Designed miniproteins, single chains, continued (3). Designs and how they scored, part 61

Each design is a single chain, and the fold is of that chain. pLDDT is the mean over its residues in the fold that is shown.

## One batch from the design tools (miniprotein)

Design m10253
Fold by ESMFold2-Fast:
Structure m10253 (fold): chain A 83 residues (1-83)
Amino acid sequence: MEALRREGERLYAEGLEAYRAGDYERAAELFSEAVRLFEKALGPDSREVAEALGYLAAALRRLGKEEEAKELEKRAVEREKKS
């Protein structure tokens, strides 16, 4: 699981840099992949998944994809309630 966690951390960091640069499309792609890797490495209820989902939703809102962002936020809340 170390390789998946480390790759997720790398992608998350690159996503943050893209987000700060205003490249929200790239940020969304990077955060989406980070979520996938963190779920595999740490499980869906991990803090890393919740943080990456939060930034993914923020990037999607910047792209005008508000409904997709709301669905991700709902998923994050439901995971927190279930864990």
Scores: mean pLDDT 80

Design m10254
Fold by ESMFold2-Fast:
Structure m10254 (fold): chain A 79 residues (1-79)
Amino acid sequence: SLLEEAERLEKEAQRLLEEAEALAGTDPERALELAFEASRLAEEAARLYEEAGETQRARDLLEETERRAARVVERAAAA
């Protein structure tokens, strides 16, 4: 289903963000690549949530992903 696919992509995006957060201080280039890929997957998940009528969930996912990615960027810049 659209919701199952969206949830799968959301979980993968979260996994990549967790890896990016772990690497931000030691491998900033890799952390930024992972954060970018996580954002891309979260956008695809949000698109599927919107198609399923889950507009608020799509917005919440994008907002949280952007906040976490921004923190990775800040930590990578400080490394």
Scores: mean pLDDT 89

Design m10255
Fold by ESMFold2-Fast:
Structure m10255 (fold): chain A 79 residues (1-79)
Amino acid sequence: LEEEAERLGRELLEAALAGDREAAEEAARRLAELGRELAATIPGATEADAERLLGHLLGLVDRIVGMSEEEKAHARANL
């Protein structure tokens, strides 16, 4: 599960840095769904927590896709 989360997180970052918003948003949705499944095993976790995670991930995608090519190149070097 941790390995899958790491893979999806990398996929999200790589897609967003490549300007592939659709692929990045798809990775964000899959990562949030994985988080929702994990949250179901945590006492006190709510559906609102999973929705908040999705919102944060989509916001991150929007911010990265909006970066200049120079900023994206610099970010890729630091992955």
Scores: mean pLDDT 74

Design m10256
Fold by ESMFold2-Fast:
Structure m10256 (fold): chain A 70 residues (1-70)
Amino acid sequence: MDAYRRLAEHYQQLLAEDPDNVEALYNLGLAYEEAGDLDSARVLYRHVVRNFPDTPQAEEARKKLEELDK
């Protein structure tokens, strides 16, 4: 749990410097998912899909949202 939270903090710092870092947004979503915080993971995946729809990360985030909604 703590290791994933520390990883989330790291990506949050990257996003403070570059809020359009789609890789950091997606990886932050993965970190929350691994921590069991599925609501926060969904928020980040939806943010990637909405704001960066033409990226590979958005395609992966769409798949993650479909799996989490089952």
Scores: mean pLDDT 81

Design m10257
Fold by ESMFold2-Fast:
Structure m10257 (fold): chain A 60 residues (1-60)
Amino acid sequence: MKTYVIEMPSIEEAIGVALRAIGDFPEAEVKLEGLTLTITGPDTPELEEWVAEEKERSAK
């Protein structure tokens, strides 16, 4: 299991990203605390790349 943290610019975007994560990675646990998304799931390159891409979107 590996834990990833993503900071979101808004609550609406955080909810959207959380729902997409649940849909794409149903084996992962997703928590939303304020604007912070915490995703805990299996150590896979697919999940790691997905999280990295979402972090890049929030930082643009």
Scores: mean pLDDT 79

Design m10258
Fold by ESMFold2-Fast:
Structure m10258 (fold): chain A 92 residues (1-92)
Amino acid sequence: SMQDHQIALDQLQRLRDRFDQAVRDRDYDGARRVIRDAVDVVRQYDPSMTPYVQSYYDQGVDYMNQGDYDMAFSWYRYMLDFAITRLRLKIK
């Protein structure tokens, strides 16, 4: 619903701000926790988007497993931007 999309958008925007701060602080564990929370928000409020968000998440995990934190967090940030942009389009 529009209400669910607005709630998800508001939560994801706060999570993106927290993610950006965690990355600046080099709090990589905190950043990963924020990303898991973001996937859960999408799963709860817009489950139709979950496969797309999961695809970006899995790319970040692959780079994380390679020790490429810069690429991993770029994909996680892309996931957040994608989810926020798609929700904005559904509301407006």
Scores: mean pLDDT 87

Design m10259
Fold by ESMFold2-Fast:
Parts: C-alpha cells; structure tokens; sequence
Structure m10259 (fold): chain A 68 residues (1-68)
C-alpha cells in the first residue's frame, strides 16, 4: 500500500531529522551498526569454517576474534 509506504518514509525522515539535530545520537547509532556488522561477519566466517569441516570450538574461536 502506497499510503503505508509514505507513512514509513515520513517516520524515517523524522528519525533522520532527530539524528541530524543530535550528532552524538547519530555517532552512537553508527557505532552500534558497526559492532553488529562485525558480529555478523564473525558468524558468517564460523559457518564457512564448519562447512569446511572445522569443529564447533574452532568455528566459535574465529567468530569471536572477528566479532571483537
């Protein structure tokens, strides 16, 4: 529904306006996103190692190191 999409876009615009008026909030949001990305990269690496025949312990060690 286009009306629903428009309402979501309005809420996103309000969120961006709040972030622009508070650069500290924007910086914290970016830092959290970077941390989540590193965790995701670690999980993907761990799964790839398991597919290659690594143990659960080896996969968790690599995932933990990449996630930080």
Amino acid sequence: DEARKRRLAELEAQGRAHAASNPELAAVTREVAEKLRKIGDGIDAGLALKRAGASDEEALEVAGKLAG
Scores: mean pLDDT 70

Design m10260
Fold by ESMFold2-Fast:
Structure m10260 (fold): chain A 72 residues (1-72)
Amino acid sequence: SAEEHLQRARELIEQARKYLKEGKIDEAVKYLNEAREHLQRAVEAGAPQEEVDRLKAEIDSLEREIARKYAE
């Protein structure tokens, strides 16, 4: 369901945040990519737009943080 995909995206974002705090950048990136895939599945299943936008903003923020500190 949409809610199952939203919940999985939330869990993956939280795990990515933990990896980022530990300096495990490759793991953080992997989990953020998986979160994006679940978020896309949630959109396709009719998830509420406000929740989708909130989670998308969290992923984008973490990806910008990684790019600023570690990526070219």
Scores: mean pLDDT 85

Design m10262
Fold by ESMFold2-Fast:
Structure m10262 (fold): chain A 68 residues (1-68)
Amino acid sequence: LTPEQEEEIREALLEIAAGIVYSETGDKEIADRVYEAARKKWEENPDLPLTELVRFIYEEAEKLEKEK
């Protein structure tokens, strides 16, 4: 994969994950926070495996839902 393709895949993954969070919670704020947190995580760790990014997304969604 080229860096451009990897970025496109990560962005698609973030959008899909945010959509799933919104679908499950009905809460746009939680979905937006998960998206933002995951994007920051990836920007800070550009070599982060996609599997770890997905795990992080689910952990953040659960954490934010629990704080609500």
Scores: mean pLDDT 75

Design m10263
Fold by ESMFold2-Fast:
Structure m10263 (fold): chain A 60 residues (1-60)
Amino acid sequence: APRLAVVVRDFSSDDPAHLNLRAGDRVRILAEHPDGFWEAESLETGARGLVPAALLEVVE
């Protein structure tokens, strides 16, 4: 099953490859990469992008 995570603090970036998020947002993890940036989809906005794995607390 696809894993869900909660964002633990705000993240914003001017890079269009990055996903902008706020603390408390829920995301679906699409791919886990060993470089510390994961592909995620925001359940709040439907937007997809890269986010630092360190900002995610996996809940499912």
Scores: mean pLDDT 81

Design m10264
Fold by ESMFold2-Fast:
Order: C-alpha cells, then structure tokens, then sequence
Structure m10264 (fold): chain A 70 residues (1-70)
C-alpha cells in the first residue's frame, strides 16, 4: 500500500496528541525528507525517512499502525 504525505502528517499529528514526544527539529527533518520523495510512499520508504529523521523503531511501527487505519 502507498500513503500520501498528507496521511503521514496526519498520523504524526495523532501520535503527538497521544503523547509521543517528537521534537521540532525531528519534525522539520521529516518535512524536508518528505519533500524530496515521490507523491506516494511505501511503508519501507516511510521507515527509512523516519529512521533518518531520528525516530525510534518503536515510534515508527506505532505510526505505521495509525497509517493502516487511515
């Protein structure tokens, strides 16, 4: 399955609302990496971007679970 940048941003917002700490610097880096990517992203591409931005594997898997429900 492929996800839009808007869906990824929505999932990140939901995690922050649930109390997962994402720094402003990490959010900025995610935004930069998403701008360099294609229009639609696979789960593998999302994992790579989020790891490069500095998110833990635990947080990344939680985000992917949220994305699958969108």
Amino acid sequence: MLYSKEQIEKALTLLVIEGVPISQETSRKIGELLRKSGEKLSEEQIREILREAGLSDEVIERLLEVLRKL
Scores: mean pLDDT 81

Design m10265
Fold by ESMFold2-Fast:
Structure m10265 (fold): chain A 55 residues (1-55)
Amino acid sequence: MEEELRKEAEEEVKRLLGEEAFEALSEEERQGLIDIYMRILALKRRDFELAKKIE
């Protein structure tokens, strides 16, 4: 779960910043952004689960 969430957060950061901007970041900067987006995605997953309940 956590590893999957980290991968999803990384993809989201790349999508928002763009590949070039993401690659220009230091490893520490990338990890910081990934950590922030992991928290955001955890909240989004909860909302998505609620939406799925009415399918």
Scores: mean pLDDT 73

Design m10266
Fold by ESMFold2-Fast:
Structure m10266 (fold): chain A 81 residues (1-81)
Amino acid sequence: SSTIEALQEILEKDPNDAAALAMLGVEYENQEKYEKAAEYFKKAAELSGWKDKATLYALAFVLKKLGKEEEAEELLKKAEE
């Protein structure tokens, strides 16, 4: 989509833009491309020091869609601390 292209251009200039990475995760999630969504949400979560609860909940959701339920549950426990 044009939104994905615009976000990728932002990341070419600033590869550590956590907001742009999270937005790419949402765009891929909306397309049900859960592997790509998880990749971008993981990068955004790493950049926030695993402190952004919204990104952690989004990541847990897509991990469950991928059948990675144990990884998702560990993230949810960490997010609730």
Scores: mean pLDDT 85

Design m10267
Fold by ESMFold2-Fast:
Structure m10267 (fold): chain A 72 residues (1-72)
Amino acid sequence: MTVQELRRRAASLYAAAAILEAGAEANRMIAERASPEMAEKYLADAEADERAARELLEKARRLEEEAERLEA
């Protein structure tokens, strides 16, 4: 992969992570006004999206690190 390709892939993963984080925050806000049973569902969905976002951010960071090594 070229440096340009690595940085583009990292950018796509950052964008995907941001969407998941926004979705997780929306689910947490909904949970505040939901019944206890529904709140558990929305919080579980939020936690899953937050976990997925962290994995994407870690992958994006590794791609950025690889790009920096190739530029050295």
Scores: mean pLDDT 87

Design m10268
Fold by ESMFold2-Fast:
Order: structure tokens, then C-alpha cells, then sequence
Structure m10268 (fold): chain A 86 residues (1-86)
């Protein structure tokens, strides 16, 4: 499962680098779906959300991109909060 999600994220990054933005977005969405089931606050989930947002921004979908950047920030804050209480 995690290996499959990581492969989807890697392929999405390759498509993004090639300028195949629609394919990159689809691969990132699939990776996020799998990561959400495993650990929604993981580094990999946050990375996938940020990569999706960047691909959407490059397509000119600014409002949609901002929603995913906001989700990534929210997940990042939840992830580190536990360590601050020790």
C-alpha cells in the first residue's frame, strides 16, 4: 500500500517535470487517496498535497491550488503538535 502510493507520487513528479500537468494531477490525487488511508498527517501525504497544489497552480487553477496548500499546512501542524507537549 505505502509502496504503491509512493510509486504514484514518483510518477506524478515525472509527469509534472515533463509538463504533463493533467496526468500529474491525476497521479497525485490517487497517491493522496492511498496516503489518507495509511496516515493522513504523514510527511508523504503532506508532500503529495503540496505537489498537487503546485500542479494546479501551474494550470492556472489558483483557488483550487490554495485549498490544497491549506490542507498541507493543516496536516503539518497536526503532525508536530504532539512533540511540543513533551
Amino acid sequence: MREEALKLLEEGKKKFAQGKLEEAVELYRKAIELFEKIDPDSVETIEALNNLARALLKQGKTEEAQKYFDKAVERSKRRVKEDLEK
Scores: mean pLDDT 81

Design m10269
Fold by ESMFold2-Fast:
Structure m10269 (fold): chain A 102 residues (1-102)
Amino acid sequence: AAARPVRLESETVYTAKSEEDADKIYEKLKEFAERLREIAARHPGVTRFEVEIKKEGKTVTVRMRVEFASDEAAGAFFDAVRPLLEELEKEIKPYVERVESR
């Protein structure tokens, strides 16, 4: 079957309650990104995985680019990362004032 490659790009901006809380969000996001890279490396359908995390004052910006060989590969990857996303959201919730996706 001719699989159509799937390409996802996202930018998420986390506004923290304080600069100190932004540091906590940044550290948790870096830990999460390393776990995502490990999962991506174990999924043969992930053809490209790039995450950039920037902290500036009270804001932490996450830019992600992921390419998949197929919709099924994308689904399998997101099924694997869902528990980690739930853990991350719970851990950073006390520090986050606002989340914005672009």
Scores: mean pLDDT 84

Design m10270
Fold by ESMFold2-Fast:
Structure m10270 (fold): chain A 57 residues (1-57)
Amino acid sequence: TEAALEAAVALAREAIAAGRREVARYILDQMRKLAETLSGEDRRRAEAAVAEVEAAL
């Protein structure tokens, strides 16, 4: 889960850098859906990752 979140953030940042905003938004949407299935510390980490990508978008 943690490795998957790190990979998702990296892919989203690459998409943003390439100007592929639709791809970045798709990745962000998938991250949000993942966060909703998690609880406790895992959910907080996922929500922090979502916020990081949103701020970069």
Scores: mean pLDDT 81

Design m10271
Fold by ESMFold2-Fast:
Structure m10271 (fold): chain A 64 residues (1-64)
Amino acid sequence: AAAARARLDEEVARYKKTLIEQAKKIGDEDLAKEIESLPESILRNDLVARTRDPRLVAEAQAAA
């Protein structure tokens, strides 16, 4: 339970860093800045939606 939430938070932080690095690699500094300003809840929901079925959104909400 607690370990799963901590892991989700770590994955969200890693995902954010990866997106910023990718935006910088393609030369889109404005996109990188926009990603930095996104709240964790939006990144968490995006990560779940991108990597898993929509049904797992409920699990992410329960883990928050």
Scores: mean pLDDT 67

Design m10272
Fold by ESMFold2-Fast:
Parts: C-alpha cells; sequence; structure tokens
Structure m10272 (fold): chain A 80 residues (1-80)
C-alpha cells in the first residue's frame, strides 16, 4: 500500500473532522496511521500528526480515555 494512498486517507479524515463526521474520521485516520507506520516508521512527523487527528476525533465522540492515550503518544513523538 502506497504513501500516496495514506496521504489521501489522511486528507479525507481531516475533511470529515471539519464536517463533524467523527466516526468516519476515526476509521480513515486509523487506516492512514497503519500505512504511515509501515512505510515511514513509528517516529515520523506524519505519524505524530495522524495521532493528533485521531485524538481530536475520539474526543469529539466522547471517548476521552482513548483520546488521551492517543494524544500522549503524539506528544512522545514530538519530543524527539
Amino acid sequence: MTLEKALDLYRKASYYLTQGKYEEAVKLFKEALKIFEEVLGKDHPLVADTYLGLAIALRNLGKEEEADEVYKKAQELFKK
């Protein structure tokens, strides 16, 4: 699966966030995250950005605990 496909999934997920389609955004961010981690490695800036988008979507769905865990993961990646 290509980096271009992951970037397209990330863009669609970000668009769904702006439209309040949080469940769809979570699904697409998770798909993009899997590809970014496999292709770019777990510590890449795009992986960190994808975790941030996922955390925002999860928080808007009321999944606060899951959102906080994902947000902390993004923060750890930005500390490098």
Scores: mean pLDDT 83

Design m10273
Fold by ESMFold2-Fast:
Structure m10273 (fold): chain A 72 residues (1-72)
Amino acid sequence: SEIEKLKNELEEEKKKADELGAQVRAHTRQVRADIPVTDEASAGEYGARVAPVAKPLGEEILKIDDIEEKLK
């Protein structure tokens, strides 16, 4: 059924988001060790280094939200 397909997709996407979340947390810890955020310039550098790893997680969260809306 359509509902079972969406439930399976939701479970798979949630697992992927958990894995990406763990990678983002590990990466941000390394970046914070490398870049002490003390001003707007260092904050911008931190954000630029974090963004490429955080982007896939953000996209995955949006996919999860879309599937959850379809299941309502």
Scores: mean pLDDT 83

Design m10274
Fold by ESMFold2-Fast:
Structure m10274 (fold): chain A 90 residues (1-90)
Amino acid sequence: KAEEHLFEGIEAFNKEDYESAIEHFDKAVEEAPDSEVAARALLYRGMAYEKLGEYEKAIEDYERAAELFERLGDEGSAAAARRNVEKIKK
């Protein structure tokens, strides 16, 4: 289920297994695309892509996370995701 995939992705991310983390976050987004779970999964997947040097993919995920957090009324998380985009773009 989406929440289980998000949790497994975060565990993989904390172990610095970024490719495994991305696979789990992909499943979380696919199972619940317009949810808070998907918004968090996109944020973490962006961070995993950033750790792997995949900056374009990281930016896309951060922008998608920000848009989804904004639609859900979570302005703080949306702003945090947008700050991650600014840090990459310099």
Scores: mean pLDDT 86

Design m10275
Fold by ESMFold2-Fast:
Structure m10275 (fold): chain A 64 residues (1-64)
Amino acid sequence: SKEDAERAAKAAEQAAKAGDAAASATNGYHVFLSTGDEAGKQGALAGARGDAEGAAKGAIEGAK
């Protein structure tokens, strides 16, 4: 749902602020599962590569 995606995007942003790329990636993937938006999937891939900021950006974009 949109609410689930927004919650996951917020969690990804908080994880990125803490420098936690794995948590940010996981939340980006949850945005993808909730919306089907490719941006959430790209965020998850960025976080898997250690890019916490990129993961949060993808999650936020996917939740729109």
Scores: mean pLDDT 81

Design m10276
Fold by ESMFold2-Fast:
Structure m10276 (fold): chain A 63 residues (1-63)
Amino acid sequence: SLADFIAQLLARAAAYRARAAALRAQAARETDPARRRALLLQAEIEEGIAALLEGVAAFLESL
């Protein structure tokens, strides 16, 4: 159903946000500046994907 699909999108978004949080925590412990920057960039990408999925879910709920 559409409701099940929306629920799956939100679950995937939550997973991306959890991975981003883990990457940010890892970056906070990273002593190498280049590796820290790479971890933060990956976290930002994961957060961007989560925001996109949340946006699609919100759009579908408006139908």
Scores: mean pLDDT 93

Design m10277
Fold by ESMFold2-Fast:
Structure m10277 (fold): chain A 84 residues (1-84)
Amino acid sequence: LIEKYIPLVIQGKLSFSELKKIFADYYLSQHNPRGLTLSVSDIDNLEKYAGNGENLGKLTLEQLLSLLNDSVWAEKIYNVIKSV
């Protein structure tokens, strides 16, 4: 999910509000809030700090670690950012 949708947000093809809806809908359908998806509050923190998808693509690992509660998600998002 992160590998599919984070590049689209960085490219301006998907909004943060659309991203939150996708992850919320996936969480409800899969019933795995810790294993499969980033939380809605984590996405809200990314949106507040970055402001837009272009700035999301410029975040450092240190910034991601400060914004996200789980280091696994910070590392996964950072690896996706590096691949774009």
Scores: mean pLDDT 75

Design m10278
Fold by ESMFold2-Fast:
Structure m10278 (fold): chain A 65 residues (1-65)
Amino acid sequence: MLEEALELIEKAKELAEKGDYKEAHKLLQRASELAKQLDEENRKKVEEEIEKVTRLGVKLVIERG
């Protein structure tokens, strides 16, 4: 589950970089749901990676429009 959540986050990052923010958001939501089934340490790691991708997406939106 941790590995699966991290793979979803990586895919979401690729989609955000391509401008597919809606699909990226869906993948981040799926990763967040998987994180709820993890222990506290692994859940925190997934949430931190989600925040990094979200901040990257915001930066890309500002640069584009």
Scores: mean pLDDT 76

Design m10279
Fold by ESMFold2-Fast:
Structure m10279 (fold): chain A 97 residues (1-97)
Amino acid sequence: MAEIEKLLAQLVAALEAGDYASARRTLVAIVHLAMTLPKEEAAEVLARLKATLEAHRHLLSPEMAAFFEELLAILEEAIRTGDYDAGLARVEELHSR
């Protein structure tokens, strides 16, 4: 959890600075880390990311908002199905764009 707190703070700082490249990398790192956690903890991370998206939506470009929403959808499905390997493969595919 301490690592998630640090990464969430880094994500917020990057979004507030308009540093979308750093924000994207930090968001991917949070999602990767969430997919190493038990389902209940991963669900808490998902809820916190959803709250971060809504709180900072006014700072997001349409492209950054779409990327954030797509990563949340991937994480949500991975938690729902329990298939973290498939979730990680989808994150890698999205991140390579």
Scores: mean pLDDT 84

Design m10280
Fold by ESMFold2-Fast:
Structure m10280 (fold): chain A 120 residues (1-120)
Amino acid sequence: MELELDALYESLKAFLDEIRERLVAGAKTPEGRERAQALVDEAKANLDKAYERAKKLIEQGKPVEGLKEFLEDAIKTLERLAEGVRQLAAEGYIDPATAEEIVERLKAGIESLKKALEEL
């Protein structure tokens, strides 16, 4: 089995940056922009923690366990982010149509990660 943790981590960071740009563009107020930014920053921080945990497992000779835990944590991070996006739209901070587009993109990302996890 190939070790691709770094590639997955970089791909997910780029994906979160695209989500950030779309959320900020959909924000209706300065407060909405700040809340959108904070939501994505929390997701990135959770992803960074997942990466560091997975990296330690790989360094301990557990590459499959490290990749599995990273994928599981990344899925949870994106699921939490999708819920946060829905909440921001419900509170009027983000345009509902933009929020729906972002949630669908997050769902697509989650399904890709679940497929990768099933192939382990």
Scores: mean pLDDT 87

Design m10281
Fold by ESMFold2-Fast:
Structure m10281 (fold): chain A 55 residues (1-55)
Amino acid sequence: APTFVQDFLAEEAKRLGIDLNTEEGARKLAEALVKEGIGSYSSYLENLLSYLKSS
């Protein structure tokens, strides 16, 4: 995934108080972004899980 996507996800997690160091936190962030109409759950979950694996 592009670096800009990782930076964006980290800032959104910080804004919402979500811990991206966990798979559960990644799922919560993906759900929040989908509820706000930003992309699909599956697409964001894949990006967040990729971020966690690189951490």
Scores: mean pLDDT 68

Design m10282
Fold by ESMFold2-Fast:
Structure m10282 (fold): chain A 78 residues (1-78)
Amino acid sequence: NREKALELLEEALKLAEEEDPRVAELIRQAIKALKEGNYEEAAELLDKAGVLAVLKGHPELLELIQKASKEVNKLLEE
């Protein structure tokens, strides 16, 4: 569900803006791609954001990114 993915990404972006500006930038790019219907690009950007969240030690941010990525991947199956 695109709406649920956007909601989760907006929540993740708010947290990322406080914790890590690089993760925040990747989430902003993913939100833009998702709004444009570029679901494959959005999924790739979220994978990069998730890897960076792991490397930087942001477990709560990672959980939100993973939930959003799951919703985006459902859109790719349609």
Scores: mean pLDDT 84

Design m10283
Fold by ESMFold2-Fast:
Structure m10283 (fold): chain A 73 residues (1-73)
Amino acid sequence: MAEARTEAVRAILEAAAYFEGDEEKKEEALREGEERTEEARKDLEENEKKIEEEKRELLEEKKRLEEELEKLL
């Protein structure tokens, strides 16, 4: 999932490039983006674990529901 982070950083970089001419603003946005990306990195790691756990639980519940439905049918 480092890909999602890279994509977010890339989007920020691309947006900054879109404002060509504002070189100074570009540098500021890049710096701010980097700082926020670091914070997002930690949040993403925690979220990734939560999503994976939720995904597993949802998959288990789906299987259980499907099995129960099949049994009732």
Scores: mean pLDDT 69

Design m10284
Fold by ESMFold2-Fast:
Structure m10284 (fold): chain A 88 residues (1-88)
Amino acid sequence: GLAEARELLAEAEELLAETRKLIDELKKLGAPKEELLELEEELGIAELELAVARRLLARGLDALELAKRALEAAKKALEKAKELLKKL
């Protein structure tokens, strides 16, 4: 329940931090602005889902499904960033 949600959110947070660092590197390498914008939009959605799940968990509410969603969104954003890096 709550412990599982905390673990998933911690993993999502680490993946989002890695994605932010990778976006900074992609900007330095001159990645296309349109692809960077799409990636930043996906990152923003994942960060919003993480924030909502954390808020529910802090209030002692069941956030497991939102935590799973935040983790999947974080994984998707990271994979997209890695694929963009392969094209440069």
Scores: mean pLDDT 84

Design m10285
Fold by ESMFold2-Fast:
Structure m10285 (fold): chain A 55 residues (1-55)
Amino acid sequence: DEESEKIRELIRENRLEEAFKLALKVMKKTASENTDEKELEELVRLRIEEAKELL
């Protein structure tokens, strides 16, 4: 959850690029061999886009 908190803080600070990079890194580290890298990237993009709505 420390990583999640960091990502959310970056989003709140309008550091969307850093938030995306960090989220991707965390997801890639935790991802199983069944998880496609493209799917991870898409999920992270959707999360960032949701945050953009707040901005």
Scores: mean pLDDT 71

Design m10286
Fold by ESMFold2-Fast:
Structure m10286 (fold): chain A 72 residues (1-72)
Amino acid sequence: MTREQRLEMTRALLKEMGLTAEEVVKRYEEDREAAKRELKERLEALLGRPVSDEEVDELIELAKEIVEEEKK
């Protein structure tokens, strides 16, 4: 999968959770632990399975990349 495909899939996933990449990054900057907890809960609800902390961290990093792309 290309970087662009990963970013697009991440945008779609966040949209299903009712979030934007910018909102994810903003919440993480304000309160890292609360943002990770909320994202994990929403992702687990969407996927219907347990989500690892590593998957949450990856999703946050992809959200940061999306925000950086939008600032170009």
Scores: mean pLDDT 79

Design m10287
Fold by ESMFold2-Fast:
Structure m10287 (fold): chain A 88 residues (1-88)
Amino acid sequence: SLEDEVKEAIRVTTLLLERILADPAVPQEQKKQAQELLERLKKADPKDAEEVIELLKEVLKLLESIPTVPQSVVDAVKVMVKHLEELA
């Protein structure tokens, strides 16, 4: 179901943001943004696919701003966003 796909996207993105928070190479400003996005993601309703997709787009912008994040990770989030948009 779309709700299950959204829940999986939330789970994967939560793990990614937690990795950013634990990484000593990530600057404090990006860590503050990651913490705010993580809190918003924890409060997100998985039935509101449109709200979650917008949150994932904000996460994507953060990932693109961190030079140490591999392009493969950025691309994976882009594919995930596109997949959810096609299901919604």
Scores: mean pLDDT 87

Design m10288
Fold by ESMFold2-Fast:
Formats: C-alpha cells, sequence, structure tokens
Structure m10288 (fold): chain A 87 residues (1-87)
C-alpha cells in the first residue's frame, strides 16, 4: 500500500536529528490520515510539493540547517514519487 511504502521511506532515513525525525513522522501521520479519509491523491501530491518547496526555501535561508532539511526534503520527494505512481 501507499502507506506501507511511505512508512518504509521514513524508516530508511539515517542519522536524522530529533527535529527532522519529528517532521518525517508528522508527514507520515498526515498521509495515513488523508488516505483513511479518502482525500483525493491530487491534494496529497499538491500538499507534498508545497512542503518540499518550503523546505528548499528554508535550507537557502538557514544554511546551518541545510543538511537536516535536505534529508527531510529528499524523503518527501520519494513519498511524492510513490503517491504519483498510485494515482
Amino acid sequence: SVVEKVKEIVESVKDASPQARYLLEETLEGIEKAVKEKVPLEKIIENLENQIALLDEMARDHPSLAADLRKVRDALEKMLEVIKEES
């Protein structure tokens, strides 16, 4: 399932800070809830694309946080690919 693949992506992220881990877990919970509530996949895709754009902006504005933000961003990109394949 989409949720199982997203969970695997979250579990695959190594050496994430507590803040990065929290953000990944929040994203997973949001996707699980949206899928259970039958939110259109197009809306989930749009929300993930917006979050990725925000993380990229934050990484540019805060270079000292860029490594952690990039780990989250790359994980969300993988989630996006999985959801697009199921759409």
Scores: mean pLDDT 84

Design m10289
Fold by ESMFold2-Fast:
Structure m10289 (fold): chain A 91 residues (1-91)
Amino acid sequence: SEELLKKADELVKEANELYKQGKFDEAIRKYREARDLYVEAGDYEKAAEVSKLGMDIAAEYIKKNKDNFEKTLDAAAELVAFAMDYVAYKS
């Protein structure tokens, strides 16, 4: 639906701004919400795109936080989840 796509687009913009502010956990949650809404709307191309963004951001966060096991473990789980989604939706 148009409403789902608009909300998903807004969530991606919010997530990008949160990531720029260093708010990784909030940014990841917004990317996941956007992915779910794109899937619900049937826009698998955009779902794949936001999943790839989530992967890239999680990978970057792991590199920056290598000395914090809890943060890197949580980010690694998100990286794997987004990677699996990207593979599934890019088809």
Scores: mean pLDDT 86

